Designed miniproteins, single chains. Designs and how they scored, part 55

Each design is a single chain, and the fold is of that chain. pLDDT is the mean over its residues in the fold that is shown.

## One batch from the design tools (miniprotein)

Design m1904
Fold by ESMFold2-Fast:
Structure m1904 (fold): chain A 59 residues (1-59)
Amino acid sequence: SLEENRELAEEAYKRGLTEVAGLLYQKILSNQPLTPEEVERLRAAIEAGDEDAAIAILK
């Protein structure tokens, strides 16, 4: 959902993953919600601080 996109963007920004946060905000503005599978994978990548993995999920 878009609420999940926002939650993930805020967490990414808090962790210093500024590019990931920006990509998530772009998806919100474009009305492109993440799937539940993408949310799970992206949350794990953000929590691990793996910016490259998070960007790869967002493409």
Scores: mean pLDDT 81

Design m1905
Fold by ESMFold2-Fast:
Structure m1905 (fold): chain A 60 residues (1-60)
Amino acid sequence: MREEVLTARATGQPSKDEAVAAAKARLDEQIAARGGTVLDEEVFAPSDTEAVYKAVVAVP
């Protein structure tokens, strides 16, 4: 097994909560396509319209 870092970003959203939700949805799609087990998740919002979701995933 190895660890991979997946990152998803959402910009131009109406609010911080919507930016976080959009970034998470995009990340969840990447994880579903890649497979593996999520070991860690982190989210940060550099502005009120932008969010970045990061996950460390153990892949087979």
Scores: mean pLDDT 80

Design m1906
Fold by ESMFold2-Fast:
Structure m1906 (fold): chain A 108 residues (1-108)
Amino acid sequence: SVEKMVQQLIKNLEENQRTAEKLGLDELAEIVRKIIEKYRELLQAIQNGDVSRARELIDEIKDLLQAGQNLIDAKLPSMSKEDRTEAVLIGASLGINELALYMMEKEL
């Protein structure tokens, strides 16, 4: 179900937020925190059948996902090899979120 998918994405993003904080990527951690908040609002909009609000939230989340990717790309050259690996995995997680939003929008 879409609800279960959103709940799983939130759990994965909570781990990504902790990793970003550990890496000192405070701006990335804040972006991930905002994505989590928007997903919680999206879950409520879906449960209420508010398709218009759900679409607005999907667009807002997409913008935040792009901001997160841009921040990772900007930071990667200055990071240690170990920290780069962790940041790349957060980027991969953000990419999975973009695919999930595409699937959700089709089921609204």
Scores: mean pLDDT 91

Design m1907
Fold by ESMFold2-Fast:
Structure m1907 (fold): chain A 78 residues (1-78)
Amino acid sequence: SETLDYSKVPKEVAYEAIRRLALAGKFDLAKQLAERVGFNPETDVKQAAVDAFLGKNPPSAEVSRKAEDVVRAFLEEN
């Protein structure tokens, strides 16, 4: 309903959103989101997937919640 401005998404929130898409096996969407938020779709998505599967650097509750909103909006858009 509201257009999400991806340029205003904080880097930590964007990275967690990419991690969540990668963990869900949605690698093509993770790469598309990475490009849109200014991450590298190859290296940053791969690193996010590795970090997610190994449980490294878990986000704060606030970052996690904001990332869930970004993932939902991106999935509804695509």
Scores: mean pLDDT 80

Design m1908
Fold by ESMFold2-Fast:
Structure m1908 (fold): chain A 87 residues (1-87)
Amino acid sequence: MADLIIERTQKLQKELRDKPGTVVAEVLDEQGNVLHRVEARFDPDADMDTVGRVINEVVKQAEQLKQELGAAGIALAVHYENMLVVP
């Protein structure tokens, strides 16, 4: 499972390359299929504390969906110049 989350996260980071100020969380089943997608936008020039609040809200929503759907994992990607997010 961890390998599938890493693979999906890397794919999301590539998708976000041209979308600064974006955070995406995908809720995955045991096979790595996307059951739900949560996406939010923020100011790409915002400070780390502001960006962290947006990321925390997306993660919180994805974790709720994971529990409700009985999903296996979450892939998270953020496009913010000084932030690296890995599973």
Scores: mean pLDDT 77

Design m1909
Fold by ESMFold2-Fast:
Structure m1909 (fold): chain A 71 residues (1-71)
Amino acid sequence: MRFSGISYTSPEGLYLGSITLEEKDGVLNITFTVVDENGNVQGTGSASVKPGETVTINSSNGSTLTVSVED
């Protein structure tokens, strides 16, 4: 799969820690972690997206990851 866009937004003092991508049966499974300034995990979010679609993933702490996938 190819990505057409990835964007991250968070409350103050929170940063994107990691993004894990797993493709299975034509579906992309996305998991991301949110960390504080010291690298401690503060939240996680996950969703699935198909080629040609856009998904917005919300974490429990108000951080969001938006991913667009090319067909």
Scores: mean pLDDT 79

Design m1910
Fold by ESMFold2-Fast:
Structure m1910 (fold): chain A 94 residues (1-94)
Amino acid sequence: MEEVLEFILKQLEEFAKEQGLPKEELEKMKKRIEEVYEENKDLPEELQKAILVLEAQKLVLETLLKLGKISEEEYEKLLERLKESWEKFLKKLE
């Protein structure tokens, strides 16, 4: 699980470099991922991985919206597809 966390944090660092994000914004994103990781440590590993990936993808979409690279309408559509993907994943675990 720590390897998955480190992988996600590296992906966020690369995204921040590509988008020219201030260090403070990257630090906020990293802190959120670390908080989600701590909150979910007692869950099954597959569910922990899925939650971390979902949160990272949500943070990327929020950042793209803040940078004006996607519209509010595009953000809502992408967020809805992300929720649909998550619901489909949860049904497979049942």
Scores: mean pLDDT 81

Design m1911
Fold by ESMFold2-Fast:
Structure m1911 (fold): chain A 72 residues (1-72)
Amino acid sequence: SGSGLEGLNAIVTLGESRGVPGSVIGELLAQGRWREIGELLGLSVAEIRRIVEAHGATLGEVQAAARQLLGL
């Protein structure tokens, strides 16, 4: 969905702003590795969920969007 892609772009952009390559964030998003993403970004899983929900998406929709973009 469009909201899933928006949530994905928000997390990727945040990661890149914090020195984490978008490809690394994208792979972790596709795998649903929310705790590892949080560790890389200095955020809790709850904080990641709040960011995603602010863009009208769920964590599951962001994961699905990441999988689709990676051809999974």
Scores: mean pLDDT 88

Design m1912
Fold by ESMFold2-Fast:
Order: structure tokens, then C-alpha cells, then sequence
Structure m1912 (fold): chain A 94 residues (1-94)
């Protein structure tokens, strides 16, 4: 089903996202890095929940390629937010 496929894609992309966020967070002191990672994780959980509810509301409305593209866009937005937050944290540490 589209929901099962979306759950699998979200799990895979979440693991990739967490790995990427941890790598980006290495630029920060351990305490700031941990806070950033936790915030990104909470944001990802909220986005995942909203996306799954959206797919459940519109079963079979989306192709597998469309689902993958939508999840990729959400991951990209979260990574952009993380990069912006890192810049702000670095300013405060100067």
C-alpha cells in the first residue's frame, strides 16, 4: 500500500537525515550539538506524522516516485533549517 511504502521511505530517509545532522553538528561544542540533534529529531518526527496522515487521507493518490520526491523535499527543508541554526549558534559562540 502507499502508506506502507511511505513508512519504509520515511524510515530510510530518517536514518540518512540523522546521520547527516550528526555530521553537521560536529562543527559545534558537544552540548550545542546534542541540543541541535534533538531539535532536528523532534522536527523530523512531527513532519513524518503529518506526512503519514496526509498519505492516509489520500490513499493511492500518489505514485511511489511522488512519495519519494515529497519525502526528499521534507528532508531537504529540515537540513536547511539545521544549517541555518548552526550559523546562528556559531555567531553566539564568537
Amino acid sequence: SSVEFAEEVLKEKREELEKKVKELAKQLPDDSAQTLIEEAKKKAEKVEKSFLEYIKKNPDAFSKEQIEAMVRAEVEDILKDVEEKIKEIKKKLE
Scores: mean pLDDT 83

Design m1913
Fold by ESMFold2-Fast:
Structure m1913 (fold): chain A 120 residues (1-120)
Amino acid sequence: SKLDEILAEIEKILRDFLAKVPNMTEEEALKAVDETIERIKKLMDEAIENLSVEQQKELLDRVENLVFKAIFELRLMAELSKDPEKRKIYRKAILHLQNGFDKVMEEARKKIKEKEEKEK
């Protein structure tokens, strides 16, 4: 389904980000978070235009789960790292990802509500 294709692409984006972050500087990691958020936002915006309201709500729930899994993996990387600088980078990446994703979710919920109101 189109929903499953979008979710697979978002999962790939998050997986690719997680694979690269251990080799990044703080500046590179924060930039990679911004690029990851922007890519997810673009896919979600395109999905909202092409999915039913019910499928859009399912998309939001499933994307939230994928992002929470990525945050869990970053937390695990932080806890397992003996390098204080690497731990700091992971923790900053977690906060930046959480804050950016919260904004994406708020904007997506707004668009779903606007679409639902227009279809009355």
Scores: mean pLDDT 86

Design m1914
Fold by ESMFold2-Fast:
Structure m1914 (fold): chain A 82 residues (1-82)
Amino acid sequence: SAAEARERLVRAIEALDLERQQAASLGMMYIGSLESAGLHDIADEATRELARVIEEAKDVEELNEGILKVIKEANAREEKLE
């Protein structure tokens, strides 16, 4: 569920060091903007993808690349709804 995905994302972020938490905050801000725009399905998918990216990234560079990919995929999905 969306709620479970958000809980998983929060736990993944809390397990990170400060530098990685700062990087992850960009993804969280983007998801928040999608939710504010009423794009709840896209936000839910982005939340699940961001949690996976955080869990799998071995360094800050991989984390940043993964976050950018999540943003690009969410933007592409939004374009299809227009």
Scores: mean pLDDT 79

Design m1915
Fold by ESMFold2-Fast:
Structure m1915 (fold): chain A 106 residues (1-106)
Amino acid sequence: KIKVIILYTSKISSEKINQVEKIIKDLGHVVHDVINLDQDDPKTKNLTLMALVDYAVFVVLYSDEKEEQVIKVTFSGINPDRVLFISANDSNSTIKSKLQSFLSNL
């Protein structure tokens, strides 16, 4: 089982976060944490360490192209195999396909 950390921005609905969490669990993996990137959360201070020690992979939810650009720059230092960027505007079938491909290649 792969440990997944879901990262999201304040524009992402709780319904969409819950849908992504359900898909990850239905694929047989563990949601280790769910973290808001726009809040000063102490958990964010450990994200780099978690990535560096192969502890977990990141699934990052964004709402628009501006957030996508900022987030991709923020995570540019992380191994591309360990971070997946997903648009909140993607259908659940598209999200499932992306997650299945990402998690199966680890």
Scores: mean pLDDT 80

Design m1916
Fold by ESMFold2-Fast:
Structure m1916 (fold): chain A 68 residues (1-68)
Amino acid sequence: LEPGEEVTITGTVYKVDGDRIGIIPDSDPNKIVILKLTDKEELEKAKKLKPGEKVTVTGVVLGTVSLD
């Protein structure tokens, strides 16, 4: 995953903060991917999400944090 890349990720919500979401991907549970949500529907969906919930979201990669 490269910063500025638009991706669709399925995983577990780590944190939601305004137009940003941290997700632990199902494909790599030792990583948190931070996405910027630019689509209105994704933003509205994110406002209803709580940490620990499963989600599929599309957004722009801001960064990744490794938990290894």
Scores: mean pLDDT 80

Design m1917
Fold by ESMFold2-Fast:
Structure m1917 (fold): chain A 80 residues (1-80)
Amino acid sequence: RAPLSDAEIEESARVLAEEVARMSDAERDAFAEVFTRSAREYGVPQELIDALVAAIRARDVEGFFRVMKEILRLMVEALS
């Protein structure tokens, strides 16, 4: 059904979490801004967007991974 399997979504979330963890403060702020806008366009709940931004700001790799996995799943379903 979806173009990405659950395993592919999980891998994508993990790769993104590692990349964001390596970003500077300015790069993380820019990423959060751009991603927040995209997520809103796909109907992602504000609660999940807020959780993702908090994880980005805290450099919380595992928190980012968990929230991003949920967001990616919702976005993939919206594109289906």
Scores: mean pLDDT 80

Design m1918
Fold by ESMFold2-Fast:
Structure m1918 (fold): chain A 74 residues (1-74)
Amino acid sequence: DLIQQLKEALKNKNWMEANILESQILAERLREASREARRRAEAIPDGQRAAEEVGRALAPKLKEALDEIKKKIE
């Protein structure tokens, strides 16, 4: 359980391990959202609008992932 490992790293003030675990947890939770956002962006011919669509799709998922991680750590 990555959340439990993160708690232990934080308790031990192992900041390097905590940073690695935080990155892994976020990457896992955003993997599907990122893939779906890029799939949608492929249908948009304008590069700037495609980038904006990815950002718009990922922003709420990033917030959701951070809130969920915080709740499980607490």
Scores: mean pLDDT 77

Design m1919
Fold by ESMFold2-Fast:
Structure m1919 (fold): chain A 61 residues (1-61)
Amino acid sequence: PDKETLEKAARIASESLDDPEESKFLEESAKNGTSEEAYKKAGKHAQTNFRMAADALSRSE
């Protein structure tokens, strides 16, 4: 996916998180371009929310 899609997915995922630190991490990752290593470090819940948001955006036209 392109950088814009990843940024949108990260924002949607971060807004769905109750933990402000996880939200901040996803926002910063989106701005800097998230590597796979950073994505794994975000943790299972953040990773799942990011994937769900990315899938939703990929279906949006």
Scores: mean pLDDT 59

Design m1920
Fold by ESMFold2-Fast:
Structure m1920 (fold): chain A 59 residues (1-59)
Amino acid sequence: GPKYEEKFYTVEEGDTLEKIFKKFGIDKNKYEQLFKLANALDSDELRVGMTLRIPVPLK
């Protein structure tokens, strides 16, 4: 399975899942479902001030 660490990130104004994944160097297609399950998200909707658990690959 994929090796990853969970990091906490606070959503800022103008953030999207694509921007956040790019910031952490994460493949959105590979990790999107895991990310949504870890954060109990039903959609791509993010709110400013929300703290997210981000699966960051170790390599």
Scores: mean pLDDT 72

Design m1921
Fold by ESMFold2-Fast:
Structure m1921 (fold): chain A 70 residues (1-70)
Amino acid sequence: ERKKQVEELLAKARAAKTQEEVIALIHEAGELGLSGILGDIAAIGVRKGFDLEALVEAMREALKKAREVE
């Protein structure tokens, strides 16, 4: 089931049209403890031309949240 969550989040990130949507997905992955895909979601956002600094900051906060749960 976790594999399905990972695949779904990555698919949503690839389909995302806004930076806010990508950031929301990064935070959702962090809340679910899926720290392994935070970088993948952020990288998808960077490839779409979104702000690198904003994506890195979102990933950093999501990683802290994931570690608090783990």
Scores: mean pLDDT 81

Design m1922
Fold by ESMFold2-Fast:
Structure m1922 (fold): chain A 75 residues (1-75)
Amino acid sequence: SARQKLGETLGELAREVFKVARSLSSDVASKLFKEFTKLINEAMKEFSKATTEKDAEAIIEKLKEKVKEKIKEAL
């Protein structure tokens, strides 16, 4: 289900953000966590409005790409 895929994706993204944060200064790590939280909140709002599994999966993929971009910006 799309909900299961979202849960698994959030877990994977959280682990990756945590790993990267460990190599960063406290200030940069804090900024990365704040951006990550914003992206999750935006994705959750869009996900709650999704009427099809296809729309839900597109939201999940967009979240992955945005998080990857923020990680690159932090490095």
Scores: mean pLDDT 85

Design m1923
Fold by ESMFold2-Fast:
Order: structure tokens, then sequence, then C-alpha cells
Structure m1923 (fold): chain A 65 residues (1-65)
């Protein structure tokens, strides 16, 4: 999926430390599914993916949102 690949790319850009592949794939799939479900209402998929990736990565790292 092109959308899934876009989200993987964005998540890798946002991560300051290497993520385990399983964690990266889970985050990417979750965001891609969300974007696909709301495609008609999301004006900027890349910006939305970046915002969500930042939040999910912070949560995984145990940082407060």
Amino acid sequence: SELLELVREVAKEVATEPLPEEVLERIAQTIADLLASHAATIADPRATARHLAEQYIRLHQGLPL
C-alpha cells in the first residue's frame, strides 16, 4: 500500500532513535488504517501522519503527551 509506505517513511523521519521493526510496523499500520478510514475528511495525509507518528512514538517511549 502506498499509504502504508508513506506512513513508514514519516515514522522513521520522526523517530530520533531506531524503533524495533515490530513497533514501527504496528504504528505505521494503525496510522495508515486511520488515514484510509477518514480519507474524505483529511486534507493533508502527510501532515496528519506526521502528527500521529509523533504522538504514538512519544507514547511508546513513555513520554507525556
Scores: mean pLDDT 76

Design m1924
Fold by ESMFold2-Fast:
Structure m1924 (fold): chain A 79 residues (1-79)
Amino acid sequence: DKLAELEAKLDALIAEARAQGNDDLAASIELAKRYAKMLASLGQLDKAVELAEYQVRVAEALYRGDGEAARQLVQDYFA
């Protein structure tokens, strides 16, 4: 299940953010995960997967210190 795989990745990223003391990032990822689960419960599975994939990419960019890539991902998603 693609969504279950993405949820596992989000959980790992939340744990990493907390380990680094970045509670704000951890809370942001948790909120996105909850919203994706809400979309899935409403039958919008494709949108849930898209949101989860987007959040994984943003968090990974931030963890590698690539603020420019993270900014571009945010701009592309909300464009």
Scores: mean pLDDT 79

Design m1925
Fold by ESMFold2-Fast:
Structure m1925 (fold): chain A 56 residues (1-56)
Amino acid sequence: SLTLAQAADFLRKNAGGGEAAARAALAGDSVETGRLGGMSPQQAEGAVAGIRALSA
């Protein structure tokens, strides 16, 4: 799995957000990822999917 730092870096470069949004994304919580990262629901779902793909 990705480290928190790697997930946070991915979000900053691709979707916006920081460490709190990265924690939510690593947990698979797209709603909380969007709320913490200031993303639309579609962007948050994409961010969670991207982090999941990088964890494979």
Scores: mean pLDDT 75

Design m1926
Fold by ESMFold2-Fast:
Structure m1926 (fold): chain A 63 residues (1-63)
Amino acid sequence: LSPALSEKVKEFQRLFGLTVDGIAGASTRAALKFYLQEENMPGAKPSGLFSPAEKQQLQQLLA
């Protein structure tokens, strides 16, 4: 992950009550998969936490 994306992962971890380490470990990956699925549902509002480009990078990381 880029340093900037790692910092946003730390913010995500804080929001979800996870260990704030900036590392996409198993629990963080599970939470990110849930978040991205919810954000990509028809009619979902974008949260603004991640840009579209950052969401694409996260989807590639989780694949």
Scores: mean pLDDT 70

Design m1927
Fold by ESMFold2-Fast:
Order: sequence, then C-alpha cells, then structure tokens
Structure m1927 (fold): chain A 61 residues (1-61)
Amino acid sequence: SLPIDKLNAGDRVKFIHPQTGEVVEGVILGINDSEKGIISVYTEEYGVVDISADDVLEILD
C-alpha cells in the first residue's frame, strides 16, 4: 500500500471503488481524514468518492 503522505491533491490515481470493487481512475481532491487514512477522489463515473488510501493501487503520471 502507498503511504498516505505520498498521496497529494491533484494526483491521478487508480483505486478500488469501495461500493463496486471495480478499478476506477480519479483525481485526489485532498485528505479527508489523515488519522483514518481517508482521501477524497473525484471520478467522472461516480463523482466524489471517499476511499481508504489502502485502496489506491497506483499513482498515474
């Protein structure tokens, strides 16, 4: 798993969607809860989704 401190607003990432289990691409908006490791990601398909940083598979770019 990528450490949450390596994930920055504006990063394009691939992650596992928490409701569907599908691999989705999105852009990190920011850290929602750093203690719990929750980040907010914007996706074209699902809009804004809060995910665990542990569900991030890779940083794109």
Scores: mean pLDDT 78

Design m1928
Fold by ESMFold2-Fast:
Structure m1928 (fold): chain A 101 residues (1-101)
Amino acid sequence: LQEEIDQLFTELLPYAKKAVEEDPENVGALTLLTGGLSVQEKYEELKEIFEKDVEKLKGSPRQAYPLASLAIALERLGKEEEAKKYREEALKLDPSNLAAK
């Protein structure tokens, strides 16, 4: 049920946030944050988290995942032009990144 999934993400999100703070490249934690915050429609919070990750990983190919996740948040917030730019940048760094498509 959707409520059970939302409750699960509510319980796991604090751990995922801590994991990302300790390791900005933790794909598992980043994936959980993207999914959990999206289910809860907390796109502004998702945007803020991934904006920080993008800045920390600037110039690294490992920036691809947070760029793709930031694009998702921006698209949901109606900022389609910014979302497209970040999605293209993510694909440029990692062409196999399905989150950027």
Scores: mean pLDDT 74

Design m1929
Fold by ESMFold2-Fast:
Structure m1929 (fold): chain A 63 residues (1-63)
Amino acid sequence: MVSSAKGAVDELEKAIEGTKPSTEEIARAIGRILRLMADPSVKDNSVTAERVGEDEVELKAER
C-alpha cells in the first residue's frame, strides 16, 4: 500500500479520468505531456496545447 502524497495525487488523477473531461482539460493534459517529452536539459523549449476550435487543438511552441 502506497501512502505517499505523490501517490495519492496520481490516484486522484486516475479518478478524474473516469469523469467526463472537457476539451480544455484534455488540451492542458496534452500540453503537460509534451513539455515533459521535450528535452529541457538540452534545449529550453516549452510546448503547450490550447483549444483553437470546437473540435481542434493547436500546439504552441515557445522558442
Scores: mean pLDDT 52

Design m1930
Fold by ESMFold2-Fast:
Structure m1930 (fold): chain A 72 residues (1-72)
Amino acid sequence: SEAQQQAQQEAVDAELDELRRFTAEHKDDQAAIEAAVREAAARITEVVPSMSFEEALALMRAAADATLAALA
């Protein structure tokens, strides 16, 4: 349903916002960022059953990379 799609998109957006904030706060800690990316991807796969872990991981990693690029 559209309501389910909206709830899933809101969950993804919330994880992206938290990851961007965490990445900015921990910009010099590559290991912490990589762990946060994997943890966020795992949480997304629990909430969005249509998204694979690989797709969630790629999405979260892209957001972290973009945040680091903006801070450079």
Scores: mean pLDDT 86

Design m1931
Fold by ESMFold2-Fast:
Structure m1931 (fold): chain A 95 residues (1-95)
Amino acid sequence: EERLQQEFDLGVAEIGAAVLLVSLEKPQTPEDLEEGARLAERIAEIVRKSGAPFADEAVTLLEKAAQALREGNVEEAKSYLRQALDVIAESVAAL
């Protein structure tokens, strides 16, 4: 069932984004920020491939979070990650 696969993919993305958000509460090296950006990009790819409602909106927010991390803007990245989590929750509710 496509819906079950979408729910699974969104669940993986939600956990990944939440883990990344919590990790950003610790001091970050430039290497940590680049790793975080790559993780945000991987989460965006999972959401994009899910084809779920609001996927494009969540992907845009995750890509903005990745860019903010590469620029060293941790607080901006956290804001985008929180927004992405809200959109992912809306996507799950719409399934």
Scores: mean pLDDT 87

Design m1932
Fold by ESMFold2-Fast:
Structure m1932 (fold): chain A 101 residues (1-101)
Amino acid sequence: MEEIRELIEKARKILVDLMYKLINNEPLSDELFDELLEVADRLIEVAKSRGYEKEAKDIEFLKAQLEAARAAGDNETAILYGIQLALYGIHVAEKILKEEE
């Protein structure tokens, strides 16, 4: 449960950073992209291990869209999918905490 709380706090920080970049028309940095993927991968692992298979697939879908937009050089679309991924990831993590603590 400590790991899930840490993932929520990381995702919240990433969300704020993504919103800042979107508002200021700044590119998604490699550091922020890598942090977002790390949090997404950990959330997928936690969700799958606890039987939240639908939620894990939804995170995998958003991660794939983020990676595709990044690879295409579409900064705005990458940030928007990053925001969606962070928000949905927080929602899933909070759901797991409430149901399993």
Scores: mean pLDDT 87

Design m1933
Fold by ESMFold2-Fast:
Structure m1933 (fold): chain A 101 residues (1-101)
Amino acid sequence: SLDEILERYLKLASLLNGFPEPLDLNEKYGANAARPIATALALIVRDHPELRDEAIEKFLEIVDKSAIPELEKTLEMYKKLGAPEDVIKALEEFIKRLKEK
């Protein structure tokens, strides 16, 4: 299912960012979730580009606006490191939509 795929990527992204406990789709998060969410979105865009928009919708449900400053820092880091344009656009859209909530 979609949720099973998203949970798999949230678990991987959490581990890659040094979090022993993975982010949960049924919980609400602030600034601490910014880096794992950005990583999960980047990996989903890479591996499952067809799920991009659904991943953005689901992650908007679990992240509040307090994550915006850290998400913007992560976006600037991704741009400086030469991340793929599709990854950058997905993170830009995620931040824009989070601001519009």
Scores: mean pLDDT 88

Design m1934
Fold by ESMFold2-Fast:
Structure m1934 (fold): chain A 100 residues (1-100)
Amino acid sequence: MLERELRALETAKKLIEQGKPEDEIVLEAASIILGRPVEQVRAELAAGTDPRVRDAYAFAKAIVAALKDPSVTFEDVVEDLRRRHEAEQARKKKEEIAKL
């Protein structure tokens, strides 16, 4: 995953330099993260059936925002996402135990 995230970051930077629309940049980054063509990612986002595609799109949007905001680093974005993931995992674990 890290290699794909770094490649998505580099690609997003190049597309920003080319003046591409934000939506196109985010879709390209999400495509790289998922390892799927942009057309497939676009179709799956429209269908709203796969949470993995939504999560990848959200992460790609965060990467693009980080590249445009000089006060935010890629490391800040990764750390924030990691903390949110760990908190959600802990909450789900407690819910699973409470059901039993």
Scores: mean pLDDT 73

Design m1935
Fold by ESMFold2-Fast:
Structure m1935 (fold): chain A 87 residues (1-87)
Amino acid sequence: MEEELEKLTEEFYEFLKRVEEASDEEALRLVAEMLERVRAEVAADPSKSRLLEEAIGRAVERLAKESEDGEALVERLERLMREAAAA
């Protein structure tokens, strides 16, 4: 589980870096695609829900620490996730 968590954290970290570099329109599309994949993964194996949530949380925390304005980064990601979930 530790190795799986680290791999997922790295994967989400790389994904979030792409989102940060993208325009709002591209970022929204990327986040929507990721949420769809996460939902499909959880639907196939519900036990992965907590693991995915922890990996995403760690990736966001790591990116925020490396960012010049971590609060603005987290707020933008939260807005994008909310918009993607509503679509």
Scores: mean pLDDT 79

Design m1936
Fold by ESMFold2-Fast:
Structure m1936 (fold): chain A 63 residues (1-63)
Amino acid sequence: DLEEYQKYLDELLKDPNNRIAYGNLLRLGITSQEDLERLEKARKEGKSSPYLDELIKRYREEL
């Protein structure tokens, strides 16, 4: 699960519009403060998408 999680997180950070990566991250249900910070940094650097924004909101609610 952790290897699969890191794979999809990296894919989403590389392409924020990757629907498959987003869907798999939701299915795996793994959250961490460090990864939330990575997602927030990507958004601040201009990588915005509905998937990235929704995942950040979900992580904040679960943490």
Scores: mean pLDDT 80

Design m1937
Fold by ESMFold2-Fast:
Structure m1937 (fold): chain A 73 residues (1-73)
Amino acid sequence: SDLSEAMEQVVKELEKRADEAIKNRDIEELERILESLKAFQEIAKKFDMKELSERLEELIARVKEAIREIKES
C-alpha cells in the first residue's frame, strides 16, 4: 500500500538520523526522534503492519538505550 511504502521510507530516514544523533551524542535530537518513532509505532499497530511495528519497536529500544548511555557518561 502507498501508506506502507511511505512509512517504510520515513522509518529508513529516522534510522539514519538516529545513527547520526548517536554518533554526535545529541540527546535532544534522539528525544525528538524517539517521539516520532512512538507516533509511527501507533500508526503501524493501528494498521496491523507487523514487520514495520517490530522494526520500530527495536529502533525505539535502541534509541532509549543510547539516551540512557549518553546521560550516564
Scores: mean pLDDT 86

Design m1938
Fold by ESMFold2-Fast:
Order: structure tokens, then C-alpha cells, then sequence
Structure m1938 (fold): chain A 77 residues (1-77)
């Protein structure tokens, strides 16, 4: 279901954000941080596409989570 796909995609995004934070803490090369950030942005876009298939209430919930993730990621870019 679209709801299950959204939750799985959000889980992948959460793991990528955690990896981005850890890599930044370990002073990973900027090029590696940029590549992970690009993959994160792609998955954020995919999650938004999946959310379009959800009821408005759940779509809003997903969009709010994505906004929070995007703001957090900007701290490491």
C-alpha cells in the first residue's frame, strides 16, 4: 500500500540523515557529504510523490516530517 511504501521510504530517509550526521561528526570529505545529501534529496522527492496517493490528513503528516528532516539536514550541508 502507499502508506506502507511511505513508511519504508521515511525509514530509509531517517537512516540516511543519521549517516549524514555521523559522517559530519567524523569530518568526512565534503564530496562524500554532498553525495549523501544528493541521495537524501532524491528520496525526499520520492516520499513526496508517494504521499500524493495518501488521504490529505496523512499526506500533510508526511510533508511535515519531510520538512523537519530537510531543515535538520541543512545543518550539515
Amino acid sequence: SAANEAEITLGVIDLQLAMLKRMAELNAPQEELDRLAERLRKNLGEARRIAEQLPPEKQREVEERLREIEEEARKYL
Scores: mean pLDDT 86

Design m1939
Fold by ESMFold2-Fast:
Structure m1939 (fold): chain A 80 residues (1-80)
Amino acid sequence: SKVTIRIRGNTILIEAEGLSLEEQEALEKAVRAVATGRVLILRLGNKLIVVVRGLTPAEQEALIAAIAAVNSGEITVTRL
């Protein structure tokens, strides 16, 4: 699988491709563990798009670490 994480201000955009159902569930669980109540998750065919808003920089780093822990594939992080 491939995961691209884009950070702009207090917003994180996550785009994931080629995830199995188990990997999708693990990623959703990891995101919700860090970012309670401010998560939008969209499924678009074989892509999963997650938008998280209102996180502090420390919470953003915790989210990136949590995603990396559950993702078996490539991760790219871009800060804008």
Scores: mean pLDDT 78

